# Designed miniproteins, single chains, continued (4): the designs that were tried, part 62

Each design is a single chain, and the fold is of that chain. pLDDT is the mean over its residues in the fold that is shown.

## One batch from the design tools (miniprotein)

Design m14145
Fold by ESMFold2-Fast:
Structure m14145 (fold): chain A 88 residues (1-88)
Amino acid sequence: MSIEISPSIIPAGPSAIIRARIESDEPGEYRLEVLDENGERIASRRFRGSSGEIRIENLEAGQIYLARVYRIENGEEILIGAHRILIE
């Protein structure tokens, strides 16, 4: 299984989209989560299949976010990927 979270750098502005892409032999259920630098969850979205998107808002230069992807198995969430995002 391969996981890609993009983009790594986002221009400051009113909003942006973060995307997770998963390559897997089996269809799965996932959650994409975005945390701020204090670890507070600012956005979260469940998705099925190979890709999910989430919108984040009010982006100021110098902010750092952490995007995380979880696989949902038997009602439990397992962290499978994480990626830092810089706002410029």
Scores: mean pLDDT 84

Design m14146
Fold by ESMFold2-Fast:
Structure m14146 (fold): chain A 65 residues (1-65)
Amino acid sequence: SMEEEIEKEIEKFRENLEKLKEEGLISQDQYDEFLEKLEEIKKLPVEEQRKALEELERQVVSTIL
């Protein structure tokens, strides 16, 4: 289902943020900020979660470039 799919995508996103922090590509403060935004996405309607996750991914990529 869409709900199960997006839940897995959110989990993988969290894992990727942890790896970026471990590799020193983002700071602890940036990691904490991105995690807070990820928690906000979980509170959105399922239909909006994917779009919000894609927007967050864009922000993360912009931070490490």
Scores: mean pLDDT 84

Design m14147
Fold by ESMFold2-Fast:
Structure m14147 (fold): chain A 74 residues (1-74)
Amino acid sequence: DNKAAAEAFLATAAAKEEELKKKVKEETDEEEQKKIEEAAEFIRELAQEIIENPDVDMAALEERAREKEAELAA
């Protein structure tokens, strides 16, 4: 069910964005702050894609999310 997957992703994205907002306020390392901001922006972009297109390929979107997470962790 694409709708259920999209709703679950949006809920997870909202929770993660709140977590990142708290984390960036406590972070003192400039490079780490930049990574947190990039992660938050990426999450917002994915959430916007789902909102604008409820029929978006959730599997492909989740794959993009995993790739970005790996990139930022490197």
Scores: mean pLDDT 76

Design m14148
Fold by ESMFold2-Fast:
Structure m14148 (fold): chain A 59 residues (1-59)
Amino acid sequence: GADAEAAARAAAEGDAEAAARHLQKSGGMPPEVARRGAETMAGMDARGARAAAYQAWLS
C-alpha cells in the first residue's frame, strides 16, 4: 500500500528512520522489526526496497 511505497522511497533516500515509521504505520509492525526492515531496505535500490516491502507484507 501507500505506506509500504513511502517506506521504500525513504529507504532509497537513505532515511532509515522515516522508512521504519512508515513500516510501523503500514502493518502495525513492532518498532524493532520495522527498524531492521528499514536498515535492510536502505542498502537496496528503490526497486529492490519496494520488492522487499511487498515480500514482508505477503509473509
Scores: mean pLDDT 66

Design m14149
Fold by ESMFold2-Fast:
Structure m14149 (fold): chain A 58 residues (1-58)
Amino acid sequence: MLDLIKQAEQAIDEQDFDKAQALIDQLFSLPDPISHVAAAVLQTILQRRLKEIEEQLR
């Protein structure tokens, strides 16, 4: 769990959005409710970063 969260955070920082989304999806697939909460937080961060990049292109 923690390793997946850390890898997803690093992927977002590196703008490797495909990798970040795959790691978030993996966290959602785990039966642990803490993993689901972590995945939701990471998904929100990813969406914010994507929006910031899109806004800079407009």
Scores: mean pLDDT 80

Design m14150
Fold by ESMFold2-Fast:
Structure m14150 (fold): chain A 69 residues (1-69)
Amino acid sequence: SRREELEEKLRELLRSKASDEEIEEFINGHTERELELLLRAFEAEKEPDEAVREEKAAELEPEARELEK
């Protein structure tokens, strides 16, 4: 499923930064939509082109705002 794909990608990205328990708690504490935005945000941060990075961040901002309602 889409959620399983997002979870697997996030586990791979976070594996070097957090313990397995912390990663599972983080994933389980978020909805599919929140995980998708977080994955996109992490991918945007890894973009070497600053202008492209800013553009990707701007695209995520309205969706992140909707999650805070």
Scores: mean pLDDT 73

Design m14151
Fold by ESMFold2-Fast:
Structure m14151 (fold): chain A 59 residues (1-59)
Amino acid sequence: SKEEQVAHLQQESAQILEELQRDDLSEEAKAELRAQYKEVVKQLEQLGVEDIKRAVSKY
């Protein structure tokens, strides 16, 4: 369902943000994680989750 897809994507975005908190990541790994985060946010916006755009206006 749409609700399950939104929940899954929200969990993925939270996990990526947690991984970005690590200080042992290479700049290349951080760039890949940031790109993944942006893609997840884009998918959430396509599903009509407007509050995500408001919370992450400069993702």
Scores: mean pLDDT 74

Design m14152
Fold by ESMFold2-Fast:
Structure m14152 (fold): chain A 55 residues (1-55)
Amino acid sequence: SPQMQQALQEAFERVLKMDPSARENHAAVAQLVQELYDLKVSKVTVLNELKRKFA
């Protein structure tokens, strides 16, 4: 959905703007995924998109 796509893009922008060491912080990434899940975005979808962007 458009709302899910927007939430994913906002999450990626937030992660990209973090200090590079923060991307390796599993706790910070997990927290971001949980926030997106609360917006009813699938955790699997979020994780796959994060892996795709940071692979």
Scores: mean pLDDT 61

Design m14153
Fold by ESMFold2-Fast:
Structure m14153 (fold): chain A 107 residues (1-107)
Amino acid sequence: SLDELIEKARKAFEELRKNRDGPLDEVLEAMRKLFDVVNEIYDYVSENASEEEKREIGRLAREVFEAGQRLVDILRTHPDDKEARDAAFDELLAAYERLIEHVEKVK
C-alpha cells in the first residue's frame, strides 16, 4: 500500500540522516535503501496515478537520484571535504523530502 511505502520512505530518510557522519559503507547502504524506496514509490504511482502525476513523481525521483550521485561522487573523491559532504547530504535529504511530501499529498 502507499501508506506502507511512505512509512518505509520515512525510515530510510531517518537512517540516512543518522549516518551522515558514518563510515562510507554504512552511508552507501542507507542510500541504497533510500533509492530502493524511491523506485518502489515510482512503480506504485506508475500503475495507479494520472499521466501528469507520473511525470511529476518521475521528475522528483530523478532529482533524488541526481543528488544521490553527487553525494556518492563527493564521498569517493573528496571524503575529507566536510563542507562539500554536508552540502551534498542536505541536497539529497531535501530532494527526498520533496518527493515524500508530494506523495503524501496525492494519497
Scores: mean pLDDT 84

Design m14154
Fold by ESMFold2-Fast:
Structure m14154 (fold): chain A 83 residues (1-83)
Amino acid sequence: MTVEQIVALARQAAARVPNMSPKDAEKVVKGMIEAGKLLLKEGHPKAAKEIYQLAIDAGKAGGVSKSLLEEAKEGLKEAEKAE
């Protein structure tokens, strides 16, 4: 799977979050944060940044926990520093 395909799948998942329960939205956002961490580790900070931003926006729409939103925001900062 290409980096572009991972980002496209994350965009599709994010679009569905507003129609999910908060518990399901939290699972999706956690998955996006883990994908962002993996992309950053593999040297794709620009793609990681996009996924973390999607996780923040989707998490706000889905009503996920404040702690999970803070984790996504910290990931975004790390991805921005790696650019």
Scores: mean pLDDT 83

Design m14155
Fold by ESMFold2-Fast:
Structure m14155 (fold): chain A 99 residues (1-99)
Amino acid sequence: SNLLKEAAKKFEEAAKLFRQAAELDPVSRGYFETAAGFAEAASKYLKEGNIDQALIYAGFALGWAKAALERSTNPEARELAQKAIDLLEEGIKLAEKAK
């Protein structure tokens, strides 16, 4: 599905932004790295056609990302994290539409 390919790409882009945020912010680094890992897992599950598992892992990525954002005091890391959250939410909507 073209929708699943686009959703997977958005999850990968989100993971990349979370990893960039982690490099900028030592205080929230582990939280951003965990969010990135779950976003990468969500993308892999979509590539395997497992939409349900992808959505569960995308949900975990959102939870960790929001926790990281609350802890973060670095403005650039916060901006990257917000962009990544927006991409995750867009990817979730595309994956849901593909059901």
Scores: mean pLDDT 91

Design m14156
Fold by ESMFold2-Fast:
Structure m14156 (fold): chain A 70 residues (1-70)
Amino acid sequence: AGEARAGELGERYARVIRLARNDQPFESEEDEELGKRLAESLAQALGIPVPEEVTPADIKALIDALTDYA
């Protein structure tokens, strides 16, 4: 049950990541909120501050930075 619920949330995060990677705008306020949570997690992993407003471009930059760091 918990893993199935996490799977749905994972699909939503995957969608937000896909939109960010393609420089596409978020489709809803829910996607914006998930994008901010994702940016917080990525920024914490990189040891940098979270931007005040999270755009798809900001998430793409954080993902690229994390990928380059690895």
Scores: mean pLDDT 71

Design m14157
Fold by ESMFold2-Fast:
Structure m14157 (fold): chain A 68 residues (1-68)
Amino acid sequence: MVLVLVKVPEEKLEEMERLLTRMYLEGVITAVRKLSETEFLVEAPDEKAAQEVIERVKELGGEAEILE
């Protein structure tokens, strides 16, 4: 299991929440925890899934990093 810290601009919050929900339903994400209004901690099953999370978050103008 890989932890990914996700940071999102406020104007993209709704789109990011929809993206995280979709990734959860697709099995790319196994859990999501809200840390602040703009920060989320995401659990991915493996490094490949974690990299997909990072890529899709960056496409929305957010930031993401693996915490190991």
Scores: mean pLDDT 83

Design m14158
Fold by ESMFold2-Fast:
Structure m14158 (fold): chain A 72 residues (1-72)
Amino acid sequence: MEALLEEALAALKAGDVERAKALAEELARRFPDDPLAQAAALHAKALAAKLEGDDEKAAALFAEAKALADAA
């Protein structure tokens, strides 16, 4: 889990939004029953949306990620 998350965050830091989204989707797919992994995937997607300039989508995804993390 953490290795995929770190790779997704590294891609976001490099500005590779497409790679970050793919890694976030892989994280969510491999750990469907792990609420922290689902929250991490949503958080990475939120950061990708923010980099794309979609602040409303980013805010919604951040809120969903926080709700899942708080429930875990």
Scores: mean pLDDT 78

Design m14159
Fold by ESMFold2-Fast:
Structure m14159 (fold): chain A 76 residues (1-76)
Amino acid sequence: MEEEIKKLKEQYQKEIEKLDSDYNAFREKMLERFKKEGKPEEEIQRYLDAMDQNRDFLKKRIEEKYKKKIEELKNS
């Protein structure tokens, strides 16, 4: 049980790291595109904030998924 919980925590960490890595690359590409389009800095920041919020929602979903799996494992 404890070893399985540890593996789930490691999987959670890897998914979060992958999401952050993929998101950072996408965010940088979008920032370059917005600058190339001549968007105002305030507009760019609002777009980036919206993207950051979406990433945070995805992180929360991943966290809830693993929390549920760990709880199910403890109750079995």
Scores: mean pLDDT 83

Design m14160
Fold by ESMFold2-Fast:
Structure m14160 (fold): chain A 58 residues (1-58)
Amino acid sequence: VEEIIASLEGRAREAALELLRALEAGDPEKADQYGTLLAIHDPEAAKQLEPFVREKLA
């Protein structure tokens, strides 16, 4: 997860960091919102983080 975020730049990185914050807070609505933003800016990073998002949200 950290290695994926470290490879991101600009708005994709910001979206990924906010996605992680939402997952840590247990906020599925914000997680979906920032996951969508990440997919818009970096669809490959969104794909790579999808299993992690599913695991955290159950």
Scores: mean pLDDT 77

Design m14161
Fold by ESMFold2-Fast:
Structure m14161 (fold): chain A 95 residues (1-95)
Amino acid sequence: MTKEKYREIILIVARMIAKLLVLRGIISEEEAEEWLKKFEEKLEAAPEEELKRITEITIKIVEEVEKNWEEVEKLLSPEEVELIKEAIEEIKKLL
């Protein structure tokens, strides 16, 4: 897997989290956009070894979420369920 694919996987999760926080009214769309911009800039500067470690942890979290999906789904709105499923599908396309 390339350094670019590690960054893409991490950014998919970051965008999903940002959208979930906006849906819950915790942050504004403008705050989410600004946070994502700053986060993306930090990922550009991150060493490949760190990106790999973060990606490996991210994949394990995704696998755990899928294993416990019935329980996770009960905690979420239908819109949140769709966002998480979309993010998982995008990650799988990069693996």
Scores: mean pLDDT 84

Design m14162
Fold by ESMFold2-Fast:
Structure m14162 (fold): chain A 83 residues (1-83)
Amino acid sequence: NNKKIREDFVNSKEYTDLVKNNPGLGTFAPKSNIIDGIVSESQMSRGLVRFVGEERAKELGEKNYKALKDALVKKGVPESTFH
């Protein structure tokens, strides 16, 4: 059950560490959005524009989305879920 894997992930030390190592991730990919599978690269980027500008927001959004995707795929969430 992909939702159970996502719920377990957001309550793990791995999620806490991921948030600490990826600026903006916790703010623009909150636990509820991860659990519901509604996180997107564009949502991560858009939230940052006001703080760091469009170019940097795109870079950070792409980096944060990839970091989250890779972590969830490693836990067993299908990569197709992120397409």
Scores: mean pLDDT 77

Design m14163
Fold by ESMFold2-Fast:
Structure m14163 (fold): chain A 79 residues (1-79)
Amino acid sequence: TVERVRRIRERERLIREALEELGGIEKATFDALKQKLIERGLSDKEAESAARTVLESAKAGLSQEEAARLGAISAVHAG
């Protein structure tokens, strides 16, 4: 639905902003990213799912943009 797409885009924006504040995906840790996402308004469950997916994607060699997109999808699915 249009609402689901909007929710994914909003989470993607929040994840990108959090990663920028942390100095990019290369410097981000799970705890720091999760905490930043909670500060930005995600629930504990959404933030944990997003942070885990972003860091796993980074380890798999995906770009920051790809990792943020997958993290956003994961957050919406978890919430």
Scores: mean pLDDT 86

Design m14164
Fold by ESMFold2-Fast:
Structure m14164 (fold): chain A 88 residues (1-88)
Amino acid sequence: PKIDPATAQAVADDAIASVEDNIKRIKKLLEEGKYEEALRESTIAFVVAGLHIAAADILGVTDAAQRLSDLYKEILKLGEEAEKKLKE
């Protein structure tokens, strides 16, 4: 199907906002010492962000794909932090 550039950008912007909200929630869980919940949420966010990167690439929204890739790396670091705290 032919997707117009404005619709593709709107979908990508919504994906970025969703992933940013997931990151904020994971950071809050880490601050509250809820490391198991933070690890679970980071794992879910990792999968979701990966799917959004693939979708942005398919839609040709390269700037959004790059932003989502940066957020994906942030999610991985938050997950590693949660895992490290659980092993202490």
Scores: mean pLDDT 86

Design m14165
Fold by ESMFold2-Fast:
Structure m14165 (fold): chain A 80 residues (1-80)
Amino acid sequence: KMDALKEELDESVKLIKHSVDLTIAKKLNSPDIPKERLKVSKAAIKTTRASLAAGDLSEAQAEKDIERNKKEKEEAEKKI
């Protein structure tokens, strides 16, 4: 349980870092926006799985969040 909470924190930090990079790309009107969106969606999926393992969300909520982020990942991949 303690190890799962540490994993959740580590993945959350990575997600925040990628979200910051995406925000910077948007402000600069960078052609890398689709690439940064892909990084954010991948990190969000990992964070959701870590939160599920830590007991911070239900299985039903985790499945919905993963499915949504998988669709965002696919859309970002199409634009790269």
Scores: mean pLDDT 81

Design m14166
Fold by ESMFold2-Fast:
Structure m14166 (fold): chain A 65 residues (1-65)
Amino acid sequence: MDIQERYEAGLKAAEEKAATLPEDLRQTVLSKANFAAAKSAALGGSVEEVQEAARKAADETAAAL
């Protein structure tokens, strides 16, 4: 399974999560969530693990703002 496919699944999860947040928070949240997705995919994470890493990073970043 391609690392690119897992990363793209993570990006989609990050975008869906960011869309539920106020627009002023979306850029920062997306940046952090996309990084978490890329890291999880690079470490061999499953699609589910990559998506969960993206959502977790989005939630943690939004809570810190």
Scores: mean pLDDT 78

Design m14167
Fold by ESMFold2-Fast:
Structure m14167 (fold): chain A 60 residues (1-60)
Amino acid sequence: SAQVALAVSQAMSLVDQGLRSGSVELAERGYEIAEKYADKDFNARSAAEYARYVAEVLKK
């Protein structure tokens, strides 16, 4: 759906910003947005898993 596609796009944008700025909070926000659709959409699930990975890496 258009709503899911927008959520995935927003999540990936937040994760990218988090990576560039070193912000765990931005990566975690991306996770929260994508996770809402992760059980029903493959792209949302992939975005959520990637966001979680980025947040964990940034915590080191």
Scores: mean pLDDT 86

Design m14168
Fold by ESMFold2-Fast:
Parts: structure tokens; sequence; C-alpha cells
Structure m14168 (fold): chain A 85 residues (1-85)
């Protein structure tokens, strides 16, 4: 069950990255991530994992010079961390 929950956290993080890359606002991407987290029954610890995965992707986008995408992903990660506390 732990591996299934990890896969769901990764799926949410990847969907969040895709939405932001396609032009979604941080608020829209955050709302969708929380909707999926609630649907899959993620714990606060697992929501923090999603936030960390999104933050890692933001770092990768910064290295690639995609600063606006990175900044929007960081805002989503910040929102998820707050929602998990």
Amino acid sequence: SGSERLRKAIEIAMETVRLVEQGASPEEAFARALELAKKYGLTPEEIRLVANLVRMEAFAYRLDGKTEVAERLERVADGLEKAAS
C-alpha cells in the first residue's frame, strides 16, 4: 500500500507540473493538487512529499532558464506545505 500511495503522490506532482507548464495559475494548480490529494486520501506527510517533488521540478526548470514556470511551481509547493500543516 505504501508504494501505491507514493505513486499517487508522484502522479499529483506530475499533474501539477503539467498544468503549470501549460499556463495554469499557481492557485488553479494548487486547487487541483488538493482535490486529487483529498480524492486519494493523502496524509499531511504525503502532501508534504507532493510539495517537495514539485519544488524539485521547479529547481530543474530554473536550471533550464524557465524562471516563470519555476516561480509558479514554487508558489504551488508553498501552498501545499501550508495546507499540510
Scores: mean pLDDT 90

Design m14169
Fold by ESMFold2-Fast:
Structure m14169 (fold): chain A 76 residues (1-76)
Amino acid sequence: MKKALEEARKKAYETFEKNVKVDKLDPDKAILEATKAAYEVLSKDPNMPESKIAAYTAAIGIELSVLGIKYDEEKK
């Protein structure tokens, strides 16, 4: 569980960074794509119940939303 969460978080952050810095997507769209990537990583763990997948995906989504706000403020 802890290892899968760390891998999901890392994948989400990498996806967000690539989407905003390389592909120059809007932060909102980048957050959506990165959150989806986290969900896919968490869903591959057969020992993780759906309630924990949902909770960890939501937590990562909140982290990405905070990063998106900071990124948007820096670009103005």
Scores: mean pLDDT 76

Design m14170
Fold by ESMFold2-Fast:
Structure m14170 (fold): chain A 91 residues (1-91)
Amino acid sequence: DAERERLLAEVERLLEEAEKLEEEIKNSTELTEEQKEELLKAIEATRAALEAAKAVLRDPSASRAEIEAALQAARDAAAELQKLIAKILAE
């Protein structure tokens, strides 16, 4: 399934970006410890949602509804992370 393979590659790319972002936040000297804690927690939630989506995409018995639900959960987690980043950058 070409669509499933494409979605899996996208999820794997986003997981790599999340790991890179986590390292950048941990090494930041411009963020407060409270801001780092909030961002790292949001990144962990995003990574968990992406790993769940990856597992569903790799399951040949997963329904379209299960795939759509897992991808939506990952999008929701990523959107909350983006909102938090925007809020912190505005401070």
Scores: mean pLDDT 84

Design m14171
Fold by ESMFold2-Fast:
Structure m14171 (fold): chain A 92 residues (1-92)
Amino acid sequence: SGRQALIEEARAKYEEYRAKFLELGAPNPELAEQMVADLDRAEALARTDGREGAVLLSQLREEARRIEKENPELGRAYLEAVDALVERVGLS
């Protein structure tokens, strides 16, 4: 069904992000899990309150830039994930 397809797509996408963040952030699995949780929360918030979602997404972009200073590949991957989310929820 359409609902099942959307659930499977969302699950696959966040599992891909988790795997990528774990690979790039190798010694800190807690950071990878937090990044995935923050993206999922931002998506849910953006779909129910675009203004609050936009604020959280802006905060996640700043967090990505902070991470990029210590781990450039991880920070860039997170920024790409945030930008893709902004496009998907129609805030850009």
Scores: mean pLDDT 80

Design m14172
Fold by ESMFold2-Fast:
Structure m14172 (fold): chain A 89 residues (1-89)
Amino acid sequence: MEEIKKKIEEIAERAAKEVREAEDPETAQRIARRAVLEVGKLSGWSEKQAEFMARVVGEAVGRLVAEGDREGAAETVRRATKGIFESGQ
């Protein structure tokens, strides 16, 4: 459990940084989807649940970056990835 929590925190912070630094909204969306899928798997989510949430979070992050809100996009992916772990307990 402690090891999984540490990996999720590492994924969340890495994804937030990469989203903040993303060249375009499409790149940010891909980063967010990847992070959600990784955290979903670590948290014991089904592939279907992880894929659905990855799509929702990815779209939100992409829109925020397109609007110029890079901090909002980074916070969105961080909160979503950490929230998956909390809900999976």
Scores: mean pLDDT 82

Design m14173
Fold by ESMFold2-Fast:
Structure m14173 (fold): chain A 75 residues (1-75)
Amino acid sequence: MVEKGVEAARELAGEEVAERFREIAERLLRAGVDERTAVASAAARLAAEGLISKEQAIEIAVRAGVPEEEARNAV
């Protein structure tokens, strides 16, 4: 899931956003968060930081394999 999220972030918002997504998701995984929640939370945090729109954050999470309803609830 993380690698698909990184690729989606790169395609939608560029390399800097993709690197930030990876940093946040990997930090959450190291803290014991499950991969699906880590991916959804990383996308939500990018939107909260103003790096992407909420719509882009949902799209990144969905492309990574998060169900759309769960992605919308996380963002």
Scores: mean pLDDT 87

Design m14174
Fold by ESMFold2-Fast:
Structure m14174 (fold): chain A 79 residues (1-79)
Amino acid sequence: MADELKKRGDEAFAQGNYLEAAKSYAEAAIVYAQEGDVTKAIEYLSNAARAALASPDPEVRKEGFKYVKKAADAVNDAL
């Protein structure tokens, strides 16, 4: 599941779909945290934040960071 979310995020980012990329990477971070892979969870939280920031649209950045925050909270709870 996490690998599929990563692939979805990578494909969305390549297409310039930054909100979908941020959401997919954030979901991957949650799954990695639940699996106990702290290193990948932190990596994909960073990827989600970077994807949100890549958008020139402030509304997309704002919505993207909403997913980053939810994922960060979930990762912290899993540690």
Scores: mean pLDDT 83

Design m14175
Fold by ESMFold2-Fast:
Structure m14175 (fold): chain A 91 residues (1-91)
Amino acid sequence: NALKERALELHKRANELLERARALGVTEEPVPPAPAEDASLDEITETLVETLLLLGGVLSRLDPDSPLARELEEVARELREVIDELVALKQ
C-alpha cells in the first residue's frame, strides 16, 4: 500500500529531525516507535498523529527562520497530508 509506505517513510524522517531537536535540547519527549509492517491503518494513523503533535510542540520552541524549523515544517505538512488521506479511507 503506497500510503502505508509513505507513512512509514515520513515517520522515519520525522524521527531523524526530532532526534536532532533532542540533541539541541529543544525537547526531551521520545518519538513514538515506528508502526509494525502489519499494523492496521488505525494504528498507523495514531502513530502519525502523535508524531505530528510532537513536531508542533518542537516547532513552537524553534526560531521559524532556522534550517531545522524549515525541515520540521516540511515533514509536518507531509504528515498532515498523509493523515488526511488515511482518515478519508475510513469514511
Scores: mean pLDDT 77

Design m14176
Fold by ESMFold2-Fast:
Structure m14176 (fold): chain A 106 residues (1-106)
Amino acid sequence: SPEEARRRALEAAERIRQLADEASKMGNTGLANVLKQLADDLEALVRAGASPEEIDRVAAEHGRQMRAEVEKLKAEDPQLGKHAERLLGEAGGATSEIIRAAREMA
């Protein structure tokens, strides 16, 4: 169970990394950078056995940066903004999976 939870958390972090690659390919370079940092930081916290509270705190910080990038993109290019909103939602889902898995490992 703890090993399966850890694997699930690392798989969710990899999914965020895939979202960063997708953002980069669509020209959303600012969002891609924030998503990559989120994936890297969350993976490091999971590997270090960080608390669910610490993971949530770090994710919330990156979430603020992602929302700022989405607002910027919506103003500059509505189609890129719509794509960015979808990526934000999917990253949020993956982050919730990581936090839940961290609670199962604690």
Scores: mean pLDDT 87

Design m14177
Fold by ESMFold2-Fast:
Structure m14177 (fold): chain A 74 residues (1-74)
Amino acid sequence: MPSVEELLEEARRELEELMEEKKVSEDVRNQILQNFENLEQVALSLAAQGVPYETIRALIEDFVEGQKRKIEEI
Protein backbone atom coordinates (compact mmCIF):
# COMPACT_ATOMS: atom_id res chain seq x y z
CA MET A 1 0.00 0.00 0.00
CA PRO A 2 1.29 3.51 -0.70
CA SER A 3 2.30 5.57 2.36
CA VAL A 4 0.48 8.77 3.37
CA GLU A 5 3.44 10.73 1.92
CA GLU A 6 3.10 8.78 -1.37
CA LEU A 7 -0.67 9.47 -1.50
CA LEU A 8 0.01 13.19 -0.99
CA GLU A 9 2.73 13.26 -3.68
CA GLU A 10 0.41 11.49 -6.17
CA ALA A 11 -2.47 13.87 -5.33
CA ARG A 12 -0.25 16.96 -5.78
CA ARG A 13 0.98 15.64 -9.15
CA GLU A 14 -2.59 14.98 -10.37
CA LEU A 15 -3.73 18.48 -9.37
CA GLU A 16 -0.69 20.22 -10.92
CA GLU A 17 -1.06 18.22 -14.17
CA LEU A 18 -4.77 19.08 -14.44
CA MET A 19 -4.16 22.78 -13.66
CA GLU A 20 -1.46 22.95 -16.38
CA GLU A 21 -3.73 21.12 -18.89
CA LYS A 22 -6.67 23.47 -18.20
CA LYS A 23 -4.40 26.58 -18.04
CA VAL A 24 -6.05 27.84 -14.85
CA SER A 25 -5.41 31.43 -13.75
CA GLU A 26 -2.50 32.24 -11.42
CA ASP A 27 -4.97 33.14 -8.64
CA VAL A 28 -6.80 29.79 -8.94
CA ARG A 29 -3.52 27.84 -9.08
CA ASN A 30 -2.17 29.63 -5.98
CA GLN A 31 -5.43 29.03 -4.07
CA ILE A 32 -5.49 25.28 -4.90
CA LEU A 33 -1.79 24.85 -4.02
CA GLN A 34 -2.28 26.70 -0.71
CA ASN A 35 -5.31 24.49 0.11
CA PHE A 36 -3.23 21.39 -0.75
CA GLU A 37 -0.35 22.56 1.49
CA ASN A 38 -2.83 22.90 4.38
CA LEU A 39 -4.24 19.41 3.65
CA GLU A 40 -0.69 17.96 3.58
CA GLN A 41 0.06 19.36 7.03
CA VAL A 42 -3.26 18.04 8.42
CA ALA A 43 -2.82 14.55 6.88
CA LEU A 44 0.77 14.20 8.18
CA SER A 45 -0.32 15.42 11.63
CA LEU A 46 -3.17 12.85 11.70
CA ALA A 47 -0.75 10.08 10.67
CA ALA A 48 1.65 11.08 13.48
CA GLN A 49 -1.27 10.89 15.95
CA GLY A 50 -2.09 7.31 14.87
CA VAL A 51 -5.31 8.06 12.98
CA PRO A 52 -6.22 5.04 10.77
CA TYR A 53 -4.71 5.01 7.27
CA GLU A 54 -8.13 4.53 5.61
CA THR A 55 -9.46 7.70 7.33
CA ILE A 56 -6.49 9.75 6.08
CA ARG A 57 -6.78 8.24 2.58
CA ALA A 58 -10.50 9.14 2.44
CA LEU A 59 -9.69 12.72 3.52
CA ILE A 60 -7.06 13.06 0.76
CA GLU A 61 -9.29 11.46 -1.92
CA ASP A 62 -12.30 13.66 -1.05
CA PHE A 63 -10.13 16.80 -1.18
CA VAL A 64 -8.57 15.87 -4.55
CA GLU A 65 -11.95 15.06 -6.17
CA GLY A 66 -13.37 18.38 -4.95
CA GLN A 67 -10.41 20.36 -6.34
CA LYS A 68 -10.50 18.45 -9.66
CA ARG A 69 -14.19 19.33 -10.09
CA LYS A 70 -13.39 23.02 -9.53
CA ILE A 71 -10.53 22.90 -12.07
CA GLU A 72 -12.65 21.08 -14.69
CA GLU A 73 -15.40 23.73 -14.43
CA ILE A 74 -12.91 26.38 -15.61
Scores: mean pLDDT 82

Design m14178
Fold by ESMFold2-Fast:
Structure m14178 (fold): chain A 66 residues (1-66)
Amino acid sequence: MSDEELKRAAKVLWASRADLRPPAEDFGLPPVEDADSLYEKLKELQPQAKDWAELFRAGVAMLARA
């Protein structure tokens, strides 16, 4: 995934946050206040993530705790 794709994904997740349910998993991550903060956190996690689904779940967890 490119940096531009990751930033776009973060914006889409942020726009959809009202429709997201809190995930069953707690990743121990701090809540995020905006799309740019979400993008920065996902960028930090990207090298350690097994796949896009793991990044997506982490993003949802951060939004649900905001």
Scores: mean pLDDT 67

Design m14179
Fold by ESMFold2-Fast:
Structure m14179 (fold): chain A 55 residues (1-55)
Amino acid sequence: SETVVIEPKENYIFEAKKPGTLTIEDLETGKVHTVEVKPGKYLIPAGFKATYVSN
């Protein structure tokens, strides 16, 4: 599986090429959310850290 880590300073459009898991961490609050994602485009807002792991 492929792992991608994204920590954008500005809103960033991430394109997932495969189904996988996206873990989003709010760097201000420390809250973490994990969701299953299909291939497609996902907005990662500034101030969040996203970790994508493809299935």
Scores: mean pLDDT 84

Design m14180
Fold by ESMFold2-Fast:
Structure m14180 (fold): chain A 74 residues (1-74)
Amino acid sequence: MSEEELKKRLEEKVRELLRAQFANAPQEEIQKLALEIAELMREIGKATGLSDEEVEKLAMEIFDKVFREMKAAA
């Protein structure tokens, strides 16, 4: 997968996770989505050659962006 495809998938999964949390989805569903996000972060690291710290920073920026967008829309 391309770097752009992986980043897009990560953003989509973060939106799914936050939507599930806002809907008070079962903990099992939230855990499953969190694991899928962790897998995507590993794939981004492999595809980009970024360090674990740089991948975490990228993921935090995506989480913050999506969270703000969803809070502003709600």
Scores: mean pLDDT 80

Design m14181
Fold by ESMFold2-Fast:
Structure m14181 (fold): chain A 77 residues (1-77)
Amino acid sequence: ELKEKAEFYETLAKSYREGVEQLRQHAATLEAEAIKNPEKADELRARSERVRQGAATLDEQAKSYEKKAKEIKEKLE
């Protein structure tokens, strides 16, 4: 019961961590394009910032689930 709940939260945290990495790579690509396209640099950087905000949200969710999993494991141990 509680063990399954902890494993569920760990799985969610891992999935969100993978999403964070993908979004950060996308943001880096947009920044590289901003360097190549000065006329569109502000627009591309704004897009990169939005993608980073999405990554930050997923990172917070990952940390939240990691904390929940840890709290459950502490009760089991």
Scores: mean pLDDT 83

